# Designs tried in a protein design run: designed miniproteins, single chains, continued (2). Part 64

Each design is a single chain, and the fold is of that chain. pLDDT is the mean over its residues in the fold that is shown.

## One batch from the design tools (miniprotein)

Design m6335
Fold by ESMFold2-Fast:
Structure m6335 (fold): chain A 94 residues (1-94)
Amino acid sequence: SAVAAASQRNMQRTIDDAIAGRFDQDTIDAMLSNVSHPFMRMIVAIYYASQMNDFDRAARIRQMAMDMPSMTPAQRAQVTAQIDAEIAAIQAQI
């Protein structure tokens, strides 16, 4: 649908900004304050992976983000658990 296409473009733009390191600290803090949202957790994970030069991890998380809107509720729950594990692994390296 047109709404789904617009949502995918907005997600793509946010992911590109995360990979490029274009987030200011206020934006990062705002995203971290809303870590209950799976998309925000995913973007934070992409940002930190890119800052650590772990581009393979960043690309994998990016792919999960792009696929998420087309997933079933069960698949989204599994991906959310995987994102939580990725964030925990990244935070352990900081």
Scores: mean pLDDT 70

Design m6336
Fold by ESMFold2-Fast:
Structure m6336 (fold): chain A 104 residues (1-104)
Amino acid sequence: SAAARLAEIDRVLQELDRIGDLYEENPDEAIKRAEELAKRYPGPLGRAVQLFAEAIRYDKEARELAGVDPEKAAELREKSTRLMQQALDILNAERDRAVAELAA
């Protein structure tokens, strides 16, 4: 199960990388795919993907507001950065746990 869990985490990370690439070309489709990906995974992985989806939504709003309301854009970028860091922290903790289980 530890090897299967590590493979599952690696698949999620690969999908998030693809969504990140898609975000630069089509932000709305990237957000939709992130939200759909979050529904496929229970527990911490699903939570991390939800935080990632929220982060890219705030980043999109910030980009749209950058020339209109720079203060609000900066606030939304800060929220995006915090959510992205939370998502990465969860993914790193899950990967570390799976690696430790494989070593045991």
Scores: mean pLDDT 88

Design m6337
Fold by ESMFold2-Fast:
Structure m6337 (fold): chain A 91 residues (1-91)
Amino acid sequence: AALEEARREGRELAKTLSEGQVAARVVGLALLALFDEDPERSLLAVARLAGIAEGVEDEELRREIRRLLGLIAERSEDPRVSAAARAAAEA
């Protein structure tokens, strides 16, 4: 439920925010996914990033977000965060 809502939020952000605002949000969410001490917040950040990737119309930006999700999957010490990011990167 919470992760599904976070993914939906990401899709809406991609449609409502400007390109520069999307880029800034992506950076902030990536930092939360990699460095937040609370794995639940890291999971929510990954779900929002996945939603943004699904919602953006720009193929280059979508590919960049998926590469970033791949990096999160490789670097995360939490197995749930790593698995969620890997699944999102492969979509």
Scores: mean pLDDT 85

Design m6338
Fold by ESMFold2-Fast:
Structure m6338 (fold): chain A 59 residues (1-59)
Amino acid sequence: NDQLIDDMLLEQIRELVGEEEAEKLNEEATRLAEELADQGYTKNYILVQLTIKHVEEKK
């Protein structure tokens, strides 16, 4: 169930970066997934990459 996987992933990200940042990352990943759908990138892949970048930049 893709919805359960999405919910579980987003909850883990909330625990890592906080609710506000997790919501921003999820919205950005959703937007990018729509833009990059033809290239085979999934929202979950993009969300993970954006979260890694956010954590690395925060130090």
Scores: mean pLDDT 76

Design m6339
Fold by ESMFold2-Fast:
Structure m6339 (fold): chain A 55 residues (1-55)
Amino acid sequence: SHMDERDRILAEYQERMDKLVRRYEEGLRRGDTEGVERTLREMMRVVDETNRRLS
């Protein structure tokens, strides 16, 4: 471990969330309700995983 461990975790979180936010927005534009719901579940998993890594 190093003093940048938290920064690395947060950078990974931001990269993953940026991709999911773009997918969410595209799903909304296309009216893909099932895809939007799947993306929201994925976002929740990423949040939970990141919180666990930071605790």
Scores: mean pLDDT 85

Design m6340
Fold by ESMFold2-Fast:
Structure m6340 (fold): chain A 62 residues (1-62)
Amino acid sequence: PLTPEQLEEIAEKLKEKLGFTKKQAKEVVSLLLNEDIDKAQSLVTGDQLKIIADIIIETLSK
């Protein structure tokens, strides 16, 4: 599970790279962590989804 600090870091990176609000970023990350890919794809494009996944992986690997 993500720590609150990791979630804030991911949300800030998504805001900077994709123009998401922090609320939108946290919502999409939560959906991906729950493996609700179909719902996440309804909120973002496939290209954005790849960027989000990469940021999550990078943050968890640090």
Scores: mean pLDDT 78

Design m6341
Fold by ESMFold2-Fast:
Structure m6341 (fold): chain A 66 residues (1-66)
Amino acid sequence: SMEQRRAELAEEVEEYADALVAKIADNSEKALAEDPEKAEEITKQLREEAGKEAEEKLKEAEELAK
């Protein structure tokens, strides 16, 4: 069903986003330890990259689910 397909795609996107968020957390902790002054900028950049990748994945899934 379309509901099942939509749910499965949403779950895959969430898993992907969760993995990216986990990487951001890990990288931001590393950056904070090595360069506290740049930690905020690095964290922001990583979040922007993760958001961009998630958005691209969502668009791809939306095209397929169309």
Scores: mean pLDDT 70

Design m6342
Fold by ESMFold2-Fast:
Structure m6342 (fold): chain A 68 residues (1-68)
Amino acid sequence: VSSQINNLNTQRNNLMKQLTDLNNQLLDAERNNASPETIQQINDQINNVAGQLSGVRRQIDALNAQLS
């Protein structure tokens, strides 16, 4: 299970990076008066990535519980 936890931690780190990048894109879009459509697309991507991150975190917690 250690390798599975390591793989999930890598996935979590990648998703956190994506979330940070998307939040930066949102701030830039808002500062540059991007269209409501562009802002909505970025928000949709943020929500999708946040959902994936939550799922990965739950998997890590479940595997850690099995090891403890």
Scores: mean pLDDT 84

Design m6343
Fold by ESMFold2-Fast:
Structure m6343 (fold): chain A 59 residues (1-59)
Amino acid sequence: GRPLSPEALENIRKGAKAWLAGDKEKAREYFSKALEAEGVDTSGKSLSELFTAVNDLLT
C-alpha cells in the first residue's frame, strides 16, 4: 500500500498510547485524526471500527 504520512503515523502512535493507558476518548480522537490525514471518513465509526481502519492502513 501507499506509505502513510508522518502526521498519520504520529497520531496512530498517540492513539495507541492512549488506548494502552485506558483513555478510550483520546484514543478515538487520535485515531480519527490519523484516518482523516489519510483521507478516510471517520463519521459514525465506533472506536473498534476506527482501530480496525487504522490497522488496515498499517497492513
Scores: mean pLDDT 80

Design m6344
Fold by ESMFold2-Fast:
Structure m6344 (fold): chain A 89 residues (1-89)
Amino acid sequence: DERKLLLEAIGLILRAIGLKIEVERLLKELPEEHAEVKEKVKELIKKAEELLKKALKALKEGKYEEAVKLAEEAVKLLEEALKLLKEAL
């Protein structure tokens, strides 16, 4: 059911966007002594942004299963970034 995959892809993309906003907000609160954590989080954000761009392109091309996989990977990276920030704060 392509419709279910479409809705799943949209839901995951929106979740990733929400996580990115929260991660970027918490990153601004992180002290300078946690520079290593800042660099790791910035790299995770960059990778997630690239995955989200690919997911949106796949969605536009009707490749809903691919869009789901790419968006899931973006969510996982942003959840990892959020965990690192919460452990450092």
Scores: mean pLDDT 87

Design m6345
Fold by ESMFold2-Fast:
Structure m6345 (fold): chain A 65 residues (1-65)
Amino acid sequence: MDEALKLAEEIARELSLAPVSVEVEELSKNTLKVTLRTAEGKVLTLTFEKIDGKWVLKELEIKDE
């Protein structure tokens, strides 16, 4: 879980977006959904899957708030 959060925040930073709130939804033992709201009025939804003990980004969606 903490690793997936770090990856989500790192991805937001790489996109030059500043997260102001973070929501984590555990869809299963091997699937996490992280929703980041940014100061720029963007909402990032990131889906991570656990593969070989590592969290891997499978889907990234960016929407305007």
Scores: mean pLDDT 80

Design m6346
Fold by ESMFold2-Fast:
Structure m6346 (fold): chain A 72 residues (1-72)
Amino acid sequence: MVAEEVLELARKIVRGEGSQELYDIYTRLVTTPERAVKIAKEFSKKYGVDLSGYDPIAVGAAVEYMRRLGKL
């Protein structure tokens, strides 16, 4: 499911894995953490997923990355 792909991308960010494009999104969201948290909360509500134990900025970056790929 698309939600599982977002969470896997968020885990890859935290582990220092992933693409340059994904990290560019993450780096920008680190400077605007309120926006990242909002994106993560909306994703959580829309897909009914528990974000406990996830970095909300990494989840926000993964959501924006997946939107760029046309998967969200």
Scores: mean pLDDT 83

Design m6347
Fold by ESMFold2-Fast:
Structure m6347 (fold): chain A 58 residues (1-58)
Amino acid sequence: SPEAEAARELARYSVENAIKAGVDPEKVIEELEKNAKNLTPEQRDAVLEGAREAAKKI
């Protein structure tokens, strides 16, 4: 869905920006996971995928 794709991109950008700013990306991922609790399963999976993709980027 468009909402799931938007959630994925926002999660990816949030983690990428944290890495650029010298912030611990694990902290951002934890916040994203917590905030995704009330989303649909599709949107939650999209958020987690986006966050993990950014984290794997080094």
Scores: mean pLDDT 77

Design m6348
Fold by ESMFold2-Fast:
Parts: sequence; structure tokens; C-alpha cells
Structure m6348 (fold): chain A 68 residues (1-68)
Amino acid sequence: AEEELQRLRNLIGLLEQVKELREKGLPLPEGLAEPARALLTRLYEDPELLDEKLEELRRREERILEEL
């Protein structure tokens, strides 16, 4: 549970950074490895998909927290 919650929170934070970079018109960091680079590039190019994924992950976090 704790390890899953930590991984989920790390992913949420990463996607929130992608959203912030997009809103500021800044590019993604060049040091990203595959497959993360491909996924983050897709989310950067599609703000609707990014928002949908963030909402999905936040709902998952809430469910895990309710079971703790």
C-alpha cells in the first residue's frame, strides 16, 4: 500500500510538472529516458489527455487513502 501510494504520488507530481511546463510554454527536460519521454511528450502535446490522466490518478490516490 505505502509503496503503491508513493509511486502514484511521484507520477502525479511528474504529470503536474508537465502541465506547468506546458502552461508556461517551456519544453520538457532533455534528460528523460524512454519510455517516459514518449509518454510525457504525448501528455505535453495533449492537455485534455493530461488533465484526464491527472484526475484518474488523483481519484486512485483518494481511494487508497480511504482504505488506510
Scores: mean pLDDT 76

Design m6349
Fold by ESMFold2-Fast:
Structure m6349 (fold): chain A 59 residues (1-59)
Amino acid sequence: KLSLEELRSLAEELYKNGVISEEALKKVLESKSAEDVKKIILENVDEKYKEIVEKLIED
């Protein structure tokens, strides 16, 4: 449901809240594909946040 731009905005918020690293954010911003951005976010969040973040990405 989220566009590439929306996913990048989400990644920025996740970074500001300490959910993902600066390195993960850089990978997101360098990616040109929404599917790649989703993968980077989900691979770089702590297991405890993964379910919530996955739902945000899919909703």
Scores: mean pLDDT 79

Design m6350
Fold by ESMFold2-Fast:
Structure m6350 (fold): chain A 70 residues (1-70)
Amino acid sequence: SAHILDALEHIAKALKASKNPEAIELLKEASVHALQGNLEEAIKLVEKALEIEPHPHAKEALKHLRQALE
């Protein structure tokens, strides 16, 4: 899915900019779940990462994951 690929690109950009270790771990787990097609868990993990460290790319990843689920 193009939306999964777009979400993964945005997670990668968020990871490169991230400074919080807990947010980094959640974004890494989200990318693994997204690659496995477990989109609901990927969404939950990105939402948790955003609560800890708000980032524009993490927010865009969330939008693309939600579009992939539809």
Scores: mean pLDDT 88

Design m6351
Fold by ESMFold2-Fast:
Structure m6351 (fold): chain A 77 residues (1-77)
Amino acid sequence: MDPEELEREIKLAMVRMMISIVKLVLEKGKADEETLKLAEKAVELAKELVERYPDDEEAKELLKEAEEVKKKVEEAL
């Protein structure tokens, strides 16, 4: 695996993990400013992935999901 392919896979995994954590916190009703910051980082990283890999449907789906969880955190605060 070349360094660029590895970087892409790591970043996709990071976005998936961030979204999962935010969803878990929202489910428990414990959303706070740190949860919002995590959701914002997930959106930023997903946007970077979509810009670098415009044909990656997974990156596009993760961006949509990251934006949806960020909105839910904003509504919970």
Scores: mean pLDDT 84

Design m6352
Fold by ESMFold2-Fast:
Structure m6352 (fold): chain A 83 residues (1-83)
Amino acid sequence: DMEELERKAVELLADPTVSLEELLKLAKELGVEVKVQPGRDPVADARRAIMKYLQEKYGLEVDGLPTGLNLREIAKKLGIELK
């Protein structure tokens, strides 16, 4: 279900070794469109798009920044404990 996908999204965003392929697959499953800008890190663009989706869905401030603080706030809403 969607909550399981959202839990997976938080875990993948917290993983610094996550691949672009994994992030794009997850974004597609969540219905999130990822726009990659020329000259930018596509992994960072994918992480930002997924973070904005989660922040908007859980009623948090939408800045799209996949910071540790933002990830912990989403994790708290989903009942997940992050490292």
Scores: mean pLDDT 79

Design m6353
Fold by ESMFold2-Fast:
Structure m6353 (fold): chain A 72 residues (1-72)
Amino acid sequence: SIKELQERAAERAAEIARLYAEGRLEEAARLEEELIREIEELKKVLPDEEVKEIVGAALEAARRALEEARRA
């Protein structure tokens, strides 16, 4: 389901954001590249609105993870 795709993308985006905050730039960049590739594949098979929902969930999760990391 699209909700499962949103949740998975959000979890991965949050992890990537945490790695960037920790200075683990090479690992973060590799995982980010993998996530971007998967989103590009989804764009080929899903409507634009559904892709926007998945990307929106990922961006929101990354923003929250970065904010939490700044407080730590």
Scores: mean pLDDT 85

Design m6354
Fold by ESMFold2-Fast:
Structure m6354 (fold): chain A 63 residues (1-63)
Amino acid sequence: MVGDIAVAKKDQPKVNSSFLGLKKGDKVLVLKVHNSDWVYVQSLKTGEKGYVGAGDLEIIGKE
């Protein structure tokens, strides 16, 4: 959900400037839910923002 921390379930390549590249286990902050398939997140590792597939994230809540 918006404001929650999530973890990447698998590696995700950065395919263009709108999408975020992630490695399995990287943590992100959920900024916006675009639709059921896509969420806009910020990498806690790099500070980069971008879209990630919603099904490729595990929500772990707030730390």
Scores: mean pLDDT 75

Design m6355
Fold by ESMFold2-Fast:
Structure m6355 (fold): chain A 69 residues (1-69)
Amino acid sequence: SELAEREARLRELAREAEETGDPELILELAKRLAEELLKKVEETGELDVEEVRRRIEEELEKLKELIEK
C-alpha cells in the first residue's frame, strides 16, 4: 500500500537522522513530512492548502533555527 511505503520511508529517514545526528537528514525528514501533509490536505478538500503550506513553512523555519543552534 502507498501509505505503508511512505511511512516506511519516513521511518528510515528518522532512524538515520537519529543514529547519525546529521542535521541535514533531520531537515530532509521535515521536508518530506511537509510534502505528505500537503498531499493529505489536498485529498480531503477540507482545508485551505495555502494556509497549511504557510504553517508548515513556519515550522520548518523553526526547525532550521534549532538545527543551526
Scores: mean pLDDT 69

Design m6356
Fold by ESMFold2-Fast:
Formats: sequence, structure tokens, C-alpha cells
Structure m6356 (fold): chain A 79 residues (1-79)
Amino acid sequence: MDFETTVKVLEKLEELGIVKFDKEKKEVTLPSGVVIKLKEEDTYEETLKKLLEAMRKAGATDAELKVFRDTFEHIAEEL
């Protein structure tokens, strides 16, 4: 259930042009160009935390991290 929610959120983020998502490879390309491999056992909250940490390490600002988190959570809440 959690991984299916994560997939739906990432597909919506790709439609909005925020990330690139390869469902078959389970890989997300962040705006920085960093590629993150997803784990099916992670909850959507755990996946979000990993994506935010990767963005922060790539030099994302606190404002950019907040916008990404708020958008991810908003989409997840509407599923």
C-alpha cells in the first residue's frame, strides 16, 4: 500500500515537471540530476525523507525543501 502511494505521488510529480520517474527501474531523478533508487519496503514518508536528504546534500535551500515536501504530502493526502 505505501509503495503504491509513493508511485502515484511520483507519477504526479513527473506530470508537474518536478522530477523524472522510471517506474520499471524504481528510480527518481531529482531537479539537481541526482538519481535515487526506491525501496518497495519503504513507506511514502520514508521515501520522502530520503529524497529530501538527497536534495539537501545536492545544495537545495530550506525553502526548496519545504516546497518539495509540501507538494509531495499534498498529493499523497489527495490519494
Scores: mean pLDDT 81

Design m6357
Fold by ESMFold2-Fast:
Structure m6357 (fold): chain A 72 residues (1-72)
Amino acid sequence: GKKKAEELRKEGLEAFNKGDYKKAVEYFQKAVEASGGKDAESLFNLARALSLLGKPEEARAYYRKAVQARKE
């Protein structure tokens, strides 16, 4: 649900700010799942973390999903 997605996104941001991009990806993936794949903020944050982890192709796919989620 929304509350669970928001808490997981907060955990992901804390990991991201500490430079732990692997842990950030894990939390943002869980936040996306908890939102049913529709939380644009979690999708954008996941894409950013994947880009910094050296996975630009995966990041691009999630940026596209985030743009679509924002329109709904």
Scores: mean pLDDT 83

Design m6358
Fold by ESMFold2-Fast:
Structure m6358 (fold): chain A 70 residues (1-70)
Amino acid sequence: SSAEMRAKLLELAEELRAQGRWEGYLLLGRLAFFEGRPEEAVEYYEKALELAGEDNEDLRAALEAARAAA
């Protein structure tokens, strides 16, 4: 179910975040954006970019889309 998938994504995001991985914030940002919370998605994508320490095309595109929707 979609609720079960959501729970799995949150579990994975929490594990990645606990390990200091930027991908955890990317997953949280995507979930927030999908659920109609683009302002929160912006915050998560910005944290992901900060942790990645690189110019990531996917993160940049996701951040731009979230900012346009916020």
Scores: mean pLDDT 82

Design m6359
Fold by ESMFold2-Fast:
Structure m6359 (fold): chain A 108 residues (1-108)
Amino acid sequence: DALKAAVFAIIDEMKEEILKKVKELVPELYESFKKFLDREAAKLKAEIAAAKSPEEILAAVKKTAGNIHLYIRLETRLYAPEQEDKLSLAVEEVIEKALKKVEALAAA
């Protein structure tokens, strides 16, 4: 219970930090990416609530984070190609920070 609550907080923080970078670099995609991230975060939280081990939680977060990064990169390439690399790097840094926090909690 404590682990799942802590991971939910990390997911919310990751989502908000990604949206902050989106608003700074590609504000025209903010509403689209917000809807996408809200949906992905809700699905991930449901998957984590059903998870039976720390390993399942970590695997779910890694898979969803990878899907988020890929989607944001591809959409940015299509609509704001000049910002693709900057936003991709910023999103990767936010995801790596979130994953390290989840890994530390799962290892405890």
Scores: mean pLDDT 90

Design m6360
Fold by ESMFold2-Fast:
Structure m6360 (fold): chain A 71 residues (1-71)
Amino acid sequence: MSSLSEEQRKAYEHLSEAYEALVAGDLEAARRHLEEARPVVPEYTARAIAALDAGDRAAAFAHIAEAAQSL
């Protein structure tokens, strides 16, 4: 459980960086950070990446928030 907690913390840091990158319009950085968080929250990060690929920034923000809440 302790190792999962630390991994979840790192995933949260990557989700926060993805959110900030998306606000800045840096879609490449946002995608990289989502991929780094993916091993911990694969379902929500996959949805966020799909939203980015579709150009749906609002959905991408929502899925990043869902990923963070699932940690």
Scores: mean pLDDT 81

Design m6361
Fold by ESMFold2-Fast:
Structure m6361 (fold): chain A 56 residues (1-56)
Amino acid sequence: SDTILRAASAETGVSAATIRRLLTALRRGEISAQEAGDALGVSASSVRNLVAALES
């Protein structure tokens, strides 16, 4: 998971800690995949793929 978070951080320019907080909010239903994508500068599909990669 740390390797995937580092790769996502490098790709988006957003810190791994911020990505973790956004994914936690998404898992809790506090934000949508679209809102997380907008915050990271990526598509909602990319956010869903990142969640799937971290859960496998």
Scores: mean pLDDT 79

Design m6362
Fold by ESMFold2-Fast:
Structure m6362 (fold): chain A 100 residues (1-100)
Amino acid sequence: MEEEIEADIAEAIAIMSVAVTALYVKRHLGEKASEAVRALGPEIAEFARELARQHGVKYASEEALRIANELYEIAKKYGNDTEGIVAAGRELIARRRAEA
């Protein structure tokens, strides 16, 4: 179905966006913070799939990019507190899901 193709595209964009953010986090904040950001990848990818089915691939892709940018700010705030990064990232996803 076309909806599943859009969901697959949104998932791919979300995965790539999180991967790029994780590389920037590794370069500037270190490996542990980067690993915490990467751990959120599957949850963000699933949320992007849900958004694409409801609102289309453009909206889902733009939201995935916003979440990836917010993860960099979260990583900057929490630094070596990897549990804090994961918890804050999950809270961000939950809040955005409630608003969608």
Scores: mean pLDDT 86

Design m6363
Fold by ESMFold2-Fast:
Structure m6363 (fold): chain A 64 residues (1-64)
Amino acid sequence: MEHLEEGQRLFAAGRYEEAIRLYEEAIKENPDNAEAWLNLAGALAAAGRHGEAARYGRKAQELL
């Protein structure tokens, strides 16, 4: 929960690499959290990593 919230703050600040790290940690702690997968996909897309973003976006939708 805390990692997801901090990741969202870093993403809003344009710190995409740090946001990705925190979202990955949030998923490691709770892999059923669809919001964490969706936020990871968004941060990856913002960082230009569109292939990974599409893959993890699909994971988020499977959990919803």
Scores: mean pLDDT 82

Design m6364
Fold by ESMFold2-Fast:
Structure m6364 (fold): chain A 76 residues (1-76)
Amino acid sequence: KEELDKVKAELEALVERAVNRWLRSQGVDTPVTVPGAHKLTKEQLEAFLRRVGASEEEIQRALELHDKYEELEKKL
């Protein structure tokens, strides 16, 4: 459970960071939270991150975290 919660938090933090960086580039200075990033499909997550200008390294990390989250959830 603790490892699952940690992976979920890391994924959500990565997505939230990418979204807030994109919002700042659009002239929006109000930070937002992005809860539920772990509930997106792998394809939806990748497409979303590409739209907000995430780097290839960030996208790869997010997909790795998504895969790890699904594997840990299967064990519960």
Scores: mean pLDDT 76

Design m6365
Fold by ESMFold2-Fast:
Structure m6365 (fold): chain A 70 residues (1-70)
Amino acid sequence: MEEQKEKQKKAEDFQLVLEALASVPLEPTDEESAKEFYEKVLELLRERNASEEALKLVEELKRLLLEGLK
């Protein structure tokens, strides 16, 4: 049961992140647009009281995307 609870929490965090990503109609094609995109995603996650782990996940996704745009 404890393992299922932890899995549910991670699934909820992933759902919140995916929903926030899908809700922002902005294409991150350069550093400026990517920064603005993830700022809006973080704002939506904070509004939904997402966990600190979900916020860190978005920060890592932002970093990976910025590196990929080079």
Scores: mean pLDDT 74

Design m6366
Fold by ESMFold2-Fast:
Structure m6366 (fold): chain A 65 residues (1-65)
Amino acid sequence: DEEIRRSARVISAHHGVPEELIPELAERLRRARAAASGPGDVPRAIGEAVRNFMKEHGIAPYVGE
């Protein structure tokens, strides 16, 4: 839980996510981690969850790709 909360705060600060959405983002990341195929799949699953969350809430995504 602590790592997920920390990740949600860092992502929120980096991308300008409103504070009221941080708990929802944290829950989304927690579910993504639980649904991952294994420890090595967690970064992919979390990254996908973050992108989907930002799209759903109209937050400008990181577009460095």
Scores: mean pLDDT 73

Design m6367
Fold by ESMFold2-Fast:
Structure m6367 (fold): chain A 63 residues (1-63)
Amino acid sequence: MREELLAAVGPEAAERVLRAIEEALKLKDPHEAASRTARAAAEAGLSPALARRLATEVMNKVS
């Protein structure tokens, strides 16, 4: 995950996505956490496939 983010968007954007994931993990609703993660990934310019993978991993970790 982290290595893929760094390769895809560089360190600055990767840190923004990782920060958004950390904030999403504090949510009680896994579906909302996944939605917020997907939005952050899209804003950082990640591919839809990678954004979906990140959202799924966050959802599984919250639930």
Scores: mean pLDDT 76

Design m6368
Fold by ESMFold2-Fast:
Structure m6368 (fold): chain A 91 residues (1-91)
Amino acid sequence: SPEAQALLQEALEHLDRALEALERGDVEAAKEHIREAGRAAAEAFLLLGRPSEANGVLAVTLVAITALNLGDVELAREEIEALRERVLEEL
């Protein structure tokens, strides 16, 4: 679906911005981009009729944001990179 594809591209752009923010130590910008990426990717998977994938996306974003709140930047990066690969598989 064109709408789902556009949302997955939006998610990918936000994931790339989140990783860039983490590289420069901007944790608050990273969290904002993670939230937007999770929203867009979950919405895309719901449009595709794949609610388990949408739930997986939301779980990954929750883990990444929680990791950043606890100062675990490496765990957050791993979760974001895994979600990025998952989004790329659908594009």
Scores: mean pLDDT 91

Design m6369
Fold by ESMFold2-Fast:
Structure m6369 (fold): chain A 71 residues (1-71)
Amino acid sequence: MLTPLELRILETLAERGPLSARELAELLGVSQATVTRHLRRLEARGLVARDPETGRYFITVKGGEAYYKAL
């Protein structure tokens, strides 16, 4: 099951588009280390992906479906 912070990460990426771990940390009021840990878990599950050129994370189709089902 998605944690409350993971739901907020997916929602923020869905609403604002691709964001770095730093930008997510600033928007969510959480440390960059905490956001990075959760982003890696979401990436391992295929719910987010990272752009290697920009370092920004974006929500996948699977991530959008998981977010919708968790509401």
Scores: mean pLDDT 85

Design m6370
Fold by ESMFold2-Fast:
Structure m6370 (fold): chain A 58 residues (1-58)
Amino acid sequence: MTEEELQARLRELAARGVARGLSEEEADRIGVQAYIDYDDGRLTPEEALARAEAAVAA
């Protein structure tokens, strides 16, 4: 997964989270944190997306 694909998928996940009852602020925080963890080298793009998906599902 490329960085551009990760950003697109995190944006789609945020929209899905809001549709499922998360606030826009909560959905944004989840996506931003996942991207920071990826950008800092802590997570791969796939791991960052999976973590964001788990957070939205909680």
Scores: mean pLDDT 83

Design m6371
Fold by ESMFold2-Fast:
Structure m6371 (fold): chain A 62 residues (1-62)
Amino acid sequence: MLEEAIKEAIELAEKNLSKGVSKEELEKIFKKYNLSKEEAKKVEQAVRRYLHEIGDKIVMAP
């Protein structure tokens, strides 16, 4: 469940790289997978780390 939620959240982030992923969009995933507060935090951290890594590379691209 947690791993599936993380995968779905990252996929959502991939599709919305130009817009960014809102807290509201992540909350939909939290509800879908019935995540605990700790699990939701892990999903947020995974998405944030993913976006930071990719975002830095996109912004720095010539």
Scores: mean pLDDT 71

Design m6372
Fold by ESMFold2-Fast:
Structure m6372 (fold): chain A 76 residues (1-76)
Amino acid sequence: AATLLALANAYKAAGDYDKAIALYEKAAALFEAASDATSAAAAYSNLAVLYKNNLKDAAKAAAYFNKALALNKAVA
């Protein structure tokens, strides 16, 4: 999972947003399966920033921010 995040960051830096998105989504799913809410929230936050800043998709950015927020609130 950590390797997928590093690879996603590399693709984002290269401007290959489609590959970065796929790798962030896969990393988030693996972290959720491992009950690692903090790392899953980080992956969703990276997706939200990518959609907002690079793809200019405010609706998808908001959806991923809400996923990250929900995971952070689950730690009571």
Scores: mean pLDDT 78

